# Designed miniproteins, single chains, continued (2): the designs that were tried, part 78

Each design is a single chain, and the fold is of that chain. pLDDT is the mean over its residues in the fold that is shown.

## One batch from the design tools (miniprotein)

Design m6690
Fold by ESMFold2-Fast:
Structure m6690 (fold): chain A 85 residues (1-85)
Amino acid sequence: RVEEELEEGERRLEAERESLDEATRLTRDYALRLREILETTPEEERFKKIVELRREFLERALAAGLLSEEQYEAQLKALEELEKK
C-alpha cells in the first residue's frame, strides 16, 4: 500500500533527523566543555584534560550510535598514542 511506503519513508527521515540533532548537540556540548578547559585549566594539565574530554565524548558518540565499535577503538588507540608522545 502507498500508505505503508509513505510511513516507512517518514520513519526513515525522522531517524535521520534525530541522528543529526543528536550529533549537533554532542558537538555543541563538546565545544563548550573544551572552551571551559582552555579557560580554566592550567597549561600543565590542559592536554591531559583535553584527551580525557575526547575519550568521554567518543564513549557518548558510541552510546548514541554515531560511532561504530571499530571507529571507537581506533580513535581510543590514537588518543593513547598521543598521550605517550
Scores: mean pLDDT 74

Design m6691
Fold by ESMFold2-Fast:
Structure m6691 (fold): chain A 85 residues (1-85)
Amino acid sequence: LEALREELYATLKEAALSLGASEEEAERGAQLAVDAVLSVASNPELVERLLESLEAGAAAEKDPELKAKAERLIALIRQIAEAVA
């Protein structure tokens, strides 16, 4: 679980920096997003709603690099949910 959490944090931070966030904004945003994912990870219904939203966003994304990051985030969230089940 800890390795998946660190990977999620790193992926979120990198995505935020790619979108023009400052180092501090990216670190804070990534930490808040990781905490949010972990808070819902034990609730299958909330996880599915989160994943549906992210999958819709990834499908609509025209930037191939951002799309790849979104797909990686979806995979990491699924792995975290499985690890805490």
Scores: mean pLDDT 76

Design m6692
Fold by ESMFold2-Fast:
Structure m6692 (fold): chain A 114 residues (1-114)
Amino acid sequence: GEEEARRAELLRLCEEALRLAREALALLEEHAPDDKDTLARARALVAEAEELLEKARAAETLEEAAELAIKCAELALEVAKLALKVPNVPLAKAIALILAAIGLIIEAEMIKNS
């Protein structure tokens, strides 16, 4: 039904958020490979997002799926913000990831409140 379609869309948003978090981590690994503290923090955030995605796949309610999608998108935003703070990371790429992550948060909140 309509709730099944909304849960499927929230799962898609969670998958996209993890993809963005991994892309932000890849930028950090490429442009700041010696920044071990930032890389360790980014890797921990990506690992948390991976755990949230597995929980999202098992989510049985719209509310649970929405909270997991929002949290996953917030983690993607945090990794993108770490990339923005590193001078060697291309500014345009870091900003694009931040805007994409904010867009996912807004979309997940809209589905939750629909």
Scores: mean pLDDT 90

Design m6693
Fold by ESMFold2-Fast:
Structure m6693 (fold): chain A 98 residues (1-98)
Amino acid sequence: MMEEIHREALEVLGIMNAVAGVPKEKREEAIKLYLETRAKLVAAGVPELDATQAAAAIARASVNEKEIYVTDRTIKALEKVGKEDLLKKKGIKIVKIK
């Protein structure tokens, strides 16, 4: 169902989420990490919306070192690609959102 949203719209939403609260000097790095991670998640069979949300969260956390807001869908997407350890390694507070 979320795959019905045009790829361009999902990409824009993902970029906005990846740079939310990120300092100006780190935004380019966040965008690059988001695009690379999203492509890998989609290639691994993660649905486009879930891949977009997970990639944005990973990119933002990687450059901003702030609290990650995660849903069950984001956690499952990370598990499918073996990246769940990223949440542990960064020492970032994880807030589960329903």
Scores: mean pLDDT 66

Design m6694
Fold by ESMFold2-Fast:
Structure m6694 (fold): chain A 105 residues (1-105)
Amino acid sequence: MMDEFVEEKRPELLKYPSMREALVALTRTALEEAGDEEGLEWVDRLEAASDAELPALARELAEELAERDPEAAELLRRTLAEYPDNADVLRQAMLGVLALVALKR
């Protein structure tokens, strides 16, 4: 059922020099297909955020997800507790929970 959007974006993903860029594109595609405008706004905020802003952004996202997806919120809280200064891990965790929430719809 997601094949049309995944197939359309697949050739573009092969052009990305990093797994992070591919993950952003895949997460955006999942959120667009789910019609999750709030999730797309979170991806935009994440990409605009500096490394120093990531712990605060991760806490905000976990609070937003707490009622909608408690498991995703808990995963993000644990990641922040274990890797508070690891920007790459925090960015990947936030993208992952956004994609996970989109895929549950």
Scores: mean pLDDT 74

Design m6695
Fold by ESMFold2-Fast:
Structure m6695 (fold): chain A 72 residues (1-72)
Amino acid sequence: MKTYDLSSTSGKTGTLVVDKKAQTATATLDNGNTFDLTLTQEGDTIYGQSKDGRVTAVIDEKKQKAYLNVFG
């Protein structure tokens, strides 16, 4: 598994743990909130989405950074 530093659109920080074989990730914010994501890869960019579509993530593999957007 690979871990990325995570920044959210609300300014919260955390970590994203990625399982590339399973094409899944778990986002954990510093406030203790966790989100399970399914991943799709397009070149050097990985996109994550929660089952309900309310949480999305973008992973920039060149920068080794992840960004989380939480809707609602």
Scores: mean pLDDT 80

Design m6696
Fold by ESMFold2-Fast:
Structure m6696 (fold): chain A 64 residues (1-64)
Amino acid sequence: MARELARKVGEVLGLTDEQIDEAIARAKAVHGETVAAMLKAVFARSDATDEQIDAAARLVEETL
């Protein structure tokens, strides 16, 4: 489950799959909007735009 998510999120945010896999592993324990908030807090440091984070959050919610 998290592997396919990590791959797509990694492409959107431009991060390594290892970093994304760890973040997704935590996110899978959370269901719904909290995933989007977590993604913003963690990945905003990576120069990711709000639009990219929003797209990644949708991907996580849909696949999770």
Scores: mean pLDDT 60

Design m6697
Fold by ESMFold2-Fast:
Order: structure tokens, then C-alpha cells, then sequence
Structure m6697 (fold): chain A 94 residues (1-94)
């Protein structure tokens, strides 16, 4: 759903201390200029925000959605890195 993209735009605006309009452009440029692995990372973030919104039943601008989405995204990214390296998830960052 579109809600995941909107939540990510809000997060980028907050993290980079830029306007929502600038955050939207930054996300579009990041997707356009990303490598396949970086694009996968962005897609995981969007999916994690969509799942967090659905699970919590809260609007995309709610801080609880941001916290849950980031937690889910970190977990999913770590699992994919571990699988790619052929190591347990606990060793993904080693």
C-alpha cells in the first residue's frame, strides 16, 4: 500500500531535518540511483512500514509505527545479509 511510502518519507524528513517535499524527492532519487541490493533495502523498509501500520492500526506519522517498522526492517535486513554470507543471523555484523 501507499501508506508505507508515506511513512518512509516522514522518517526521511525527520532524520535528515528536511521538508516532506525534499524527503519525497530524496526517496525517488535513491530508488532511481540505487544498485539492486540498495533497492532491495528500500523495498524492505517500505514493506516494514506497511506491515507496522497494518499491525498497529495507527496512521503513518505515529512514532510507534516508525519504531516498529525500523525494528522489522533491521531484522529482515540482518536475516538477508546472514543468508547471503552463509552465516547465522547472530554473526551477520561480524
Amino acid sequence: MEAGREALIILLSREENISLEEARKLLEEAIENSSPSQREHIEILIESFEEAIERLGLPPEDERVLEEALRLAEERLRERVAKRRGVPVEEADK
Scores: mean pLDDT 74

Design m6698
Fold by ESMFold2-Fast:
Structure m6698 (fold): chain A 100 residues (1-100)
Amino acid sequence: MDEIDELMKKAEEAIKNGDYEALLKSIEQLTSLIPSLTDENKALRVADFLVDITQRTKNKEVIQAALDALVQLLTLPSLSKESILYLIGRTLAVIGELID
């Protein structure tokens, strides 16, 4: 049972409904699961999802929560050097949105 896929689905539903409270809760729950990620492809998929929602919502609280999650993803010992560089690029894009 993939709790991460279910949380990403809940976040997508929250975006469609304009429910930023539910979206923030889903991001917080995703962040709590990041240390358990052993699959590099799944970690990259979570990172892409987080960046995409920041671009779609433009909400500062969502951007901050996504940034916190991206920083946690960067601490994963299972990531390749290529994946780390990719995640750094994605994290910098989110930081750019926060500082306007």
Scores: mean pLDDT 81

Design m6699
Fold by ESMFold2-Fast:
Structure m6699 (fold): chain A 86 residues (1-86)
Amino acid sequence: SLEELDQKAVNAVNTLVHSDNPVERLKALEELESIVSQLKALADQGDKEAAVKLLNLQHALKVLLEESTRLTPDEKSQIQSIIDKN
């Protein structure tokens, strides 16, 4: 459901802000890429709620890139790639 995708996205962003565990961080990045792809597919099919959630997630990822001091260069590159793929 869209609610489950939204909650997973929030959890993944929180992992990248708070977790020092590299396995959890890698999983969070993989989940974010999957979630963005799923929301994009739904938005492209005309799901207006999915389109709004996609825009909100893209905004949250941009804020994460600008404000987080905890991201590695590789993680920053992956997040930028996720944003750029829409």
Scores: mean pLDDT 87

Design m6700
Fold by ESMFold2-Fast:
Structure m6700 (fold): chain A 63 residues (1-63)
Amino acid sequence: PLGMLLVSLQTTVDNTQNGNLSVDQGVSYVNNSGNTAVSRGVDPNLVNRMRQNSVNQMNQVNS
């Protein structure tokens, strides 16, 4: 569950930074992955911190 969240978040960040996803699409994907992880028993506080880190990384993508 946590490892799957890490892979999903990293893949989403990578795809956003490579231009395969818009920042808005990446944020949506990160939120969906986080919600799935919480439903599978991952700590909501940990998931929230990981989502914020991923969103911050995606926001560093040039237009």
Scores: mean pLDDT 75

Design m6701
Fold by ESMFold2-Fast:
Structure m6701 (fold): chain A 79 residues (1-79)
Amino acid sequence: SMEKQKFLEEMLKKGKEAGELLAQGLVEGPGKVADALALRDKLVEEAKKKLSDEQAKQIGNAIDGYAGRAAKELLEKAA
């Protein structure tokens, strides 16, 4: 349905934003990590409202993976 498609597009956008904030927290220090993790957890809970628990877990894992890759890129550019 178009409603589910719009939901997935919003999840993708929010997931990227959460991953970017988490990447910044990993590089810049602990003050940003707590806020980024709270946003990640809220996004996973939002996903559970319309997706399976397994799919919501996969979204969380994708955010974590993106954050790790983005943090690595930031550190490599700083070196």
Scores: mean pLDDT 78

Design m6702
Fold by ESMFold2-Fast:
Structure m6702 (fold): chain A 61 residues (1-61)
Amino acid sequence: GEEAQKKAAETANRIGEGISAKTGQKVEVKTERVGDNIEVTVTIGGRTSVITVSEEDAAKL
């Protein structure tokens, strides 16, 4: 549910802040629910990566 998506977003933002602090790059994070999974899109310095996390795993974050 929304709680799992929120936890995934919080974890991704925390990781993004660490990368930004170390590299000086702008980090952008977007989360979207796709079926039973949560897709986390991370853009670092114009490079985009998509990480898929199950709703169950995201809820454990």
Scores: mean pLDDT 74

Design m6703
Fold by ESMFold2-Fast:
Structure m6703 (fold): chain A 99 residues (1-99)
Amino acid sequence: SELEEKLLELQKKIEEAKKKGDYETLVEYTIEAFELAGAYAEEKGLETGDTALARLAALARDGEPRSKLAELLREILKNTDLSEEQREFYEKVIEALEK
C-alpha cells in the first residue's frame, strides 16, 4: 500500500539521520513514522501500540513539552511487545527528547 511505501522511505531517512548523529532530525522522522504506523494500523482494523504512538505524534505536533513526550513514550513501550532492536531504537529517541 501507499502507507507501507511511505513507512519504508521514512525508515531509510531515520537510518541516515542515525548514521549522521542528527538526533533532532531523527526525532522528527520518528514522529512522522509514528503517525503513518498509526494510520496503517487503523486501515487494517488493528488496535496495537502503533495507535498509541500515533497519539503521541499528535501531541508532539500540538506542542506538548519534550519531557512529557518522553514520559508518555516510556509508558507506551512498557505496554508494547517490541524486539530488542526496536526497544534500543526507541530508548535513543527518549534520550534525544530529554535533551
Scores: mean pLDDT 71

Design m6704
Fold by ESMFold2-Fast:
Structure m6704 (fold): chain A 76 residues (1-76)
Amino acid sequence: MSPVEKAIEKLEELLKKDPSLAPLLQPLIDLLRAHPNEELAEAAIKWVEAYEKGDKEAIRKYGKELEEKRREVLAE
């Protein structure tokens, strides 16, 4: 499974568990489908794993990395 496919799967699974995250996760899923980017996918995977573990420091750290990578992809 590619990093992009793995990221989309993890994001969709998290969204099924917590639909309140839709405003954050749905645009990210849509972006990964439209513009497959491995760095964005890896950042998304790290963020999801941190969120599932409840690691607040890691969520904040990887959330920042994810936002930076998302901006880079959108600027292209």
Scores: mean pLDDT 82

Design m6705
Fold by ESMFold2-Fast:
Structure m6705 (fold): chain A 65 residues (1-65)
Amino acid sequence: MMEAIEKAREEIENIVRENRSKSIDELKQILEERVPDLARKFGLPESVIRMLVAEALADLMRERY
């Protein structure tokens, strides 16, 4: 369980890094489109993936602003 959450967080962070030049709104769209695939890949509920996405976006906003 914990290992799957850590790996999902790393994948989300990697998507954020690869799309560093994108706006926050564009990045939200990219990540939302990936939620179902990430949920299947890591065996986690979509709600957990969305929580991890929200955390990553909050961290990015804090870093940029």
Scores: mean pLDDT 80

Design m6706
Fold by ESMFold2-Fast:
Formats: C-alpha cells, sequence, structure tokens
Structure m6706 (fold): chain A 108 residues (1-108)
C-alpha cells in the first residue's frame, strides 16, 4: 500500500497540470466506498485541513495541504493519502487504490 500511494504522489508532483486530480479522486472514491464510521473520520480529516470537496479544486486542496504540512507538493499529497488510507479497512483501501490507478491509466 505505502509504495502504491508513494507512486500516486510522485505522478501528481511530476504532472502539475493534474496536480490535484489524484488527491480529489482518492478522497471522493474513499468517501463513496467507506463505511459511515470511516466516512465520519475522513470528513473530520478534511475539516482539519480546511478542505471543502464541493467548492475546492484539486489544486486548491493540494495548496491547503502544503500550507498545513509546510511541505512540497509530493510530501503533502503522500502524507495526506496515507492518512486517508489508514482510516479505511484494508479491503476498502485496496478498492480505492485500484480505481484511482485505473483513472490515472486512462489519462497517462
Amino acid sequence: MDERIKELAEWSAKNPLFLGLVVHAFVTTALELASPEEQAKIEALLKKYGINLETDSGKEIVEKLQKALKSSPFEAIYTFLLEVAKLLSPEVAEQVLERVEEILSLIS
């Protein structure tokens, strides 16, 4: 899991035109597939970072993460995706990764 999340963060940092795409897709997929308890934890994490999925662009999400974490785009994305993945059951986290990797394969 860690290596796959790292690869998603590395791809995002190398593709600035799509900087927030992976983060947005990962979080929205996680919320769709998560249990109600897991959804509440993800929503609490989003609130902690000041992220609003309905109004924030993917780029704005990454900028908020960088400000909160005082880190590079890669480090901010990587840290956040790991935090989200840790809130999910292993089965749900795997499904989220597979869907995001599929989306990325269609664009790459």
Scores: mean pLDDT 83

Design m6707
Fold by ESMFold2-Fast:
Structure m6707 (fold): chain A 100 residues (1-100)
Amino acid sequence: ADEALREQLLAASNSPLEREAALHLFDTLLRLRAENAPAAELVERLIAAAEAKRPISPEARARLEELLREEPELARELAELALAQAEGQATLERLEAEAA
């Protein structure tokens, strides 16, 4: 079981929608690990870097862009998670403004 990856994705989630998107991404990453382990490792490292707010190198970005062209389902899941994260952030900002 990839419990550590699952917990990492869920810990970064601030809303039910973001959590659902994270679980869908987790399922896609599990399939990718079985079919293309190096590609799955790359995506996991990039997720960890994004959570740590570290810049992604141009080389890593180029590799990710190539991977997303070959794995359209992964591209869709990542886009859905990004949209859910943006929505969650907007909701948090609105609630903080209302509390002030």
Scores: mean pLDDT 65

Design m6708
Fold by ESMFold2-Fast:
Structure m6708 (fold): chain A 75 residues (1-75)
Amino acid sequence: SPSAVEALEEAARYAREKAEELRESSPEAGQLFEKAADLLEEAVRALRAGDSRTALELMIEAGKLIQEGKEIEEK
């Protein structure tokens, strides 16, 4: 749905911005957010192509990477 695409695009933007912010101060966390952004952008493409299953799997994987990145940033 359009709302689902918009939510994924916002999530990808958030992850991309976090990756840039953390590039020098926390490179390990930054790399996790960058990979999450790539997966979320791929999920948007899958969802636009009607592949909801692939989009869901990519979204779950991206969510795990975002959580790992946040945990590293808080250390």
Scores: mean pLDDT 87

Design m6709
Fold by ESMFold2-Fast:
Structure m6709 (fold): chain A 85 residues (1-85)
Amino acid sequence: MSAKELERKAANLVTAAGIQLAAADFAREMGNQKEADDAIRTARELIEEMKKIADELEKQGNTKSAEEIRKDVERLEAEVARIEA
């Protein structure tokens, strides 16, 4: 997979993870704990896929794109922690 394809895939995963975290936050507000937990689990799986993409980009010498994806990962992991608090 090319660096551009990996970057596009990572961008799609950021959007998907954001949707899951928004769904988890809403489910928590409505008292739907199981739905919140399921959405958080899905978001965590998407974040792990992003980490794998960052590692692959770094192996290809695309360190800058890998660092940008890792910053998105850090932001999403902080959002997971906020919702779980």
Scores: mean pLDDT 88

Design m6710
Fold by ESMFold2-Fast:
Structure m6710 (fold): chain A 90 residues (1-90)
Amino acid sequence: SVTVLSRTTTEGEALDLSLGNETLIVTATGVGPPGQRVTVDFSVTPLTPSAELLDVRDIDVTDSSATRQMTIKATQDGSVVSGGVVTVST
């Protein structure tokens, strides 16, 4: 399944996203001047039913275009279990 969350933080700060009974942490960096508010839209698609939202951990974020879109990979126990796209705005 796919879940979309929208959260706001400050540039350079960690952003906590809650999916079911799990919390995923994403850091917004390089999207504006220090102290500027950043909004992150995050989606996650688990690879198997047993890798539902409860089992998603460890996010790797790559900026795919300027400061507005990033690609996320989520891993569990060292294996990639899901991916998604994050849209960032200031």
Scores: mean pLDDT 41

Design m6711
Fold by ESMFold2-Fast:
Structure m6711 (fold): chain A 89 residues (1-89)
Amino acid sequence: SLMEEALKAIEKGDFEKAKKLLDEASKLKGPEVVRGIEKATIKAAELGDLDLAMYALKKIMEMNDYKLPGEEMARMVGAILRAVADELE
């Protein structure tokens, strides 16, 4: 699936492929697409790819007209903040 391909690209560090797959996914609708991009955001952050994590976060927010449930938002932002903390002294 598109989401599994995006996650695998992120795991391999293929930023360009992951970004293109996220762009395509952001044009789709449905809870499974939103969940997939949430997982991609968290995975990118966990791997230290903050640019990709922020890109995915922006896409999922735009897809949902900035109306994501607080729990989903907290998971994504939490992963990004942990990644930022890991890169700061």
Scores: mean pLDDT 76

Design m6712
Fold by ESMFold2-Fast:
Structure m6712 (fold): chain A 110 residues (1-110)
Amino acid sequence: SVVEELYEVLKKIADKLLEEIKALVEEGRLTPEEVERLITRANMEISMLTSDILKEYPEITVEEVEEVARKVGEDVMKQWADSKFSAETVKIVKEGLEALLENLREIASA
């Protein structure tokens, strides 16, 4: 269904973001600026793809988009909690992910 398609697209973007952050940590290149850059790009991709899906499937409701955004957010936060990064790294990424989830809520409510 369109709801499952939206979940898969959003989850794929989130998974890619987590992998890129993980790579930066492993390379010793994680900075707040790099995290912000990755979050900004992910937000742009989400905004564009959500807009495209809404144009292609005008029957999808705001409530369905909000439910998908909530589910993706929960699954991403759960996956992140399983990572064994330093407390400082977790804090930076959590703040960035919270900004990403807030952007998803704004898109869903628009």
Scores: mean pLDDT 72

Design m6713
Fold by ESMFold2-Fast:
Structure m6713 (fold): chain A 62 residues (1-62)
Amino acid sequence: ARDSESGTPDRFLSQAKSDREYMLMLAQAAIDRLNEKAKKEPLSEEEQKALAGLQELVAELS
């Protein structure tokens, strides 16, 4: 279909499994968004800190 309007923004939120897996999904999505943004514009100090913390969280939970 030309429109193909489907709700994908919060897809993984509605399908969350466990707290750990849910956190991993959110952290990975946030890392991807921050990396995407960093390619176009510099991240704020808070965003850079969040990225580092999210990477640590993913490494610890995986």
Scores: mean pLDDT 70

Design m6714
Fold by ESMFold2-Fast:
Structure m6714 (fold): chain A 65 residues (1-65)
Amino acid sequence: SSALEEAIKLFRLMAEMVEVGAELVEIDGKNVLRIRGTEEQLKKAEEVAKKAQEETGLIKEVIFE
């Protein structure tokens, strides 16, 4: 079903976010992804963060450190 497909997609994105060391934090009432790492790790994290923003709509901002 479409609901099951959406749930699987969400779990995959969650696993990818954990793998790249992304933290979900709340700043000024917004859901923000904070990602810290090397230049190579940040490039991979940027792709995962973009997917999370586009597919969930729950992530408002992304911060790279």
Scores: mean pLDDT 68

Design m6715
Fold by ESMFold2-Fast:
Structure m6715 (fold): chain A 120 residues (1-120)
Amino acid sequence: SPEKKAELESLRDQVESALRVIDELLARFEAGQLTPEDAETLLGVVDGLIAIANRLIEITDDPEFKAKLEELKSRLEEVRARIRTALANGDKDGLLQAMREVRELARELLNIVKEAIEKE
């Protein structure tokens, strides 16, 4: 439907926005400029990606897409926990690895949204 397509396009734009924020945070990490506020921003981005995955699960009637989204959501929840652990321990290498994984998961989510748009 036109309404469903418009919602999917909005969700796509939200994932693209999240990817831009992740890229900015990675650049600040490489520059040694990452702040505690940036860490909260990263957690907020992960929460936003989880919310987008949940919304896609609600609006999809394709069981294969639903399974893929549930797996991606589980991986986002796992990386969120690892971000919190890395921050608590001052683990810079663990934080960098988690940030890179968030970027890859956001890219996977973007591909799923684009495929969902094409099927409408």
Scores: mean pLDDT 89

Design m6716
Fold by ESMFold2-Fast:
Structure m6716 (fold): chain A 70 residues (1-70)
Amino acid sequence: SHVKEAEEYYEKALKEKDPRKKLSYLGLAMSHYEEAGDWEGLLKVQETVRNTSGELSRENREDARRLAEE
């Protein structure tokens, strides 16, 4: 079922340490939740995507700051 497939990809995303790969799995989970019409699952994935994107944005800002301090 789409819900089970979405949950499987979401679990893979939670276990993934690379933020880019995590976003890839979250995208797959979101697609399957959307096909299932599971809005609660979609909201959960969207929140995780937002948090992961925030981490990437923070890393980019920290890298820029370090370069400026050199």
Scores: mean pLDDT 76

Design m6717
Fold by ESMFold2-Fast:
Structure m6717 (fold): chain A 64 residues (1-64)
Amino acid sequence: SAKEEKIKRIEALIEANRKAKKEMEEMANDPSLSELMRLLYKTVAGSSEVVIERLEKRKAELEA
């Protein structure tokens, strides 16, 4: 159904954003990077978290 297709697309976006967040978090904890670069990656990871939370909420609304 159209609803199931929308849920699958949201799930794919959540997975992609979770992978990106994990990579940014790893960079944020890399001691070979400058403090400023680590702060930048931490900030980007935080932005990805907000996107994931919004997508999870949208998925839950569609599943209800």
Scores: mean pLDDT 86

Design m6718
Fold by ESMFold2-Fast:
Structure m6718 (fold): chain A 75 residues (1-75)
Amino acid sequence: SAARARRWLDAVREALETGDATPLAELLREELLAQGFAPEEAERLAREAAEEALEWMEKNREEVLAELEEAEAAL
């Protein structure tokens, strides 16, 4: 949904602005729980994935911000 997409885009922007992967980890955890992962497993996997994603995004900040602007405009 558009609301769900906006939540993801907001989390990406917040993570890049703060250097904190927590907003991304929370959304990934919700997705993993919906897929049937156990709560402890979902939290661990979400944290690991979010931290890796933030590290990659920080290395590719200019490209990520350009894509983020395009995605936000499409919503």
Scores: mean pLDDT 86

Design m6719
Fold by ESMFold2-Fast:
Structure m6719 (fold): chain A 89 residues (1-89)
Amino acid sequence: SEWTPEKLKQMAEEVAKELVENKEKIEEELEKAKKEGAEKKVIEALELLVEAAKYAEEGKNMEALELVLEARVVATGAGQAQRDEILAA
């Protein structure tokens, strides 16, 4: 398997560090998106990233990584297309 527990933990630590370092920027982007009436998926993705940054500050690196992955799915709209493909298979 490409992903060992050690590699996954290292990725979670690196992602958590970036989230903490960029927390203010992510919060500013969320407020800007709300003010400018951005698409719902963009606002939802940014809300997930803000929550991920809070978990990262608490040292919950794996939970933070899971929220970042959810934000990516929401932002791309892939979640609905993936569900439709799984149901069609």
Scores: mean pLDDT 76

Design m6720
Fold by ESMFold2-Fast:
Structure m6720 (fold): chain A 56 residues (1-56)
Amino acid sequence: GPDAGAAMRGAALAGEAFGGPVTDSPEHQALAAELAARLGGDPALAREAVRMSATS
């Protein structure tokens, strides 16, 4: 849904800000959560999306 889309976009933008693909780091998770919140998404879903993207 829209919240999941915003969360995934937050994770992707955080990856770009760190200069590469999604990484499972506290800094990446925190930035993804903040960006997702600004896009109207769920910060918790953004943190999970970062973890899933890094491990998948």
Scores: mean pLDDT 67

Design m6721
Fold by ESMFold2-Fast:
Structure m6721 (fold): chain A 84 residues (1-84)
Amino acid sequence: SAETEALLDELEALAREAAALPGAGGAAAALAAEVALGLAAIAYAVAKRAGDPEFGVRLCRECLARARAALANAGDPAAAFAAG
């Protein structure tokens, strides 16, 4: 639970970071933020349903890795979509 909450906080922080990206890539930044938030929501829902803390933590870590990959590709919407 606490581990899942910490991972969700990291995902939310990444989503805010993505949304704050400046420049002509506003659409790419918005997409990256949406992907990160979507992954966080999925991680939360699955962890809540699973009733298995290990499974929940593992899935949240995978979602965090994908969110980071999406953020890294925020300048290219196609690459961001593929990463998320």
Scores: mean pLDDT 63

Design m6722
Fold by ESMFold2-Fast:
Structure m6722 (fold): chain A 99 residues (1-99)
Amino acid sequence: SKKLEETIEYLKEIAPENAHFFEDPELAKRVYEAVEGDKEAITLLGTLIKLHIETEEELLLVLERIEGKSIKERIELLNKILESDGGTSEELREAIKKI
């Protein structure tokens, strides 16, 4: 999908040190489905990955928390995680619990 490719390229531009996450086609598809090509959701998720995500497991925790919600709810949840996350795996888990 061209939209998937464009979304992943934009995420790699925001979070170039984490670009290797998006080389897994199944993870890339899951990330795309989580943001649905929404520019605000892509920017928020990319920023969270850049600043606070070190491992694939941490990315999966974020994806699991936002999946199944409306795009508006996903954006609200991503903003709350960004506001609460102190950058460690435990702080990320606590940030996800608070929202």
Scores: mean pLDDT 81

Design m6723
Fold by ESMFold2-Fast:
Structure m6723 (fold): chain A 75 residues (1-75)
Amino acid sequence: SKADELYKEGIEALERGETERAAQLFMEAGDVYLKEGDYEKASEAYELAAIASRDNPELRQEAARGYMKARKLAS
């Protein structure tokens, strides 16, 4: 799916040390998974976005909110 491709691009960005780009790609993947109803994959993507956002507190907080929302919908 489009979300799976975005997630893969995020992993590849992390492997290159492009943490900010990886965080943005994982955020987009999380949003697409959430829209598709794949709450478990959405939460995983948001978690990786938060980890990759070490130098960007605002993006990290946005990723944390996405993670909490995805987990709530999975319950």
Scores: mean pLDDT 87

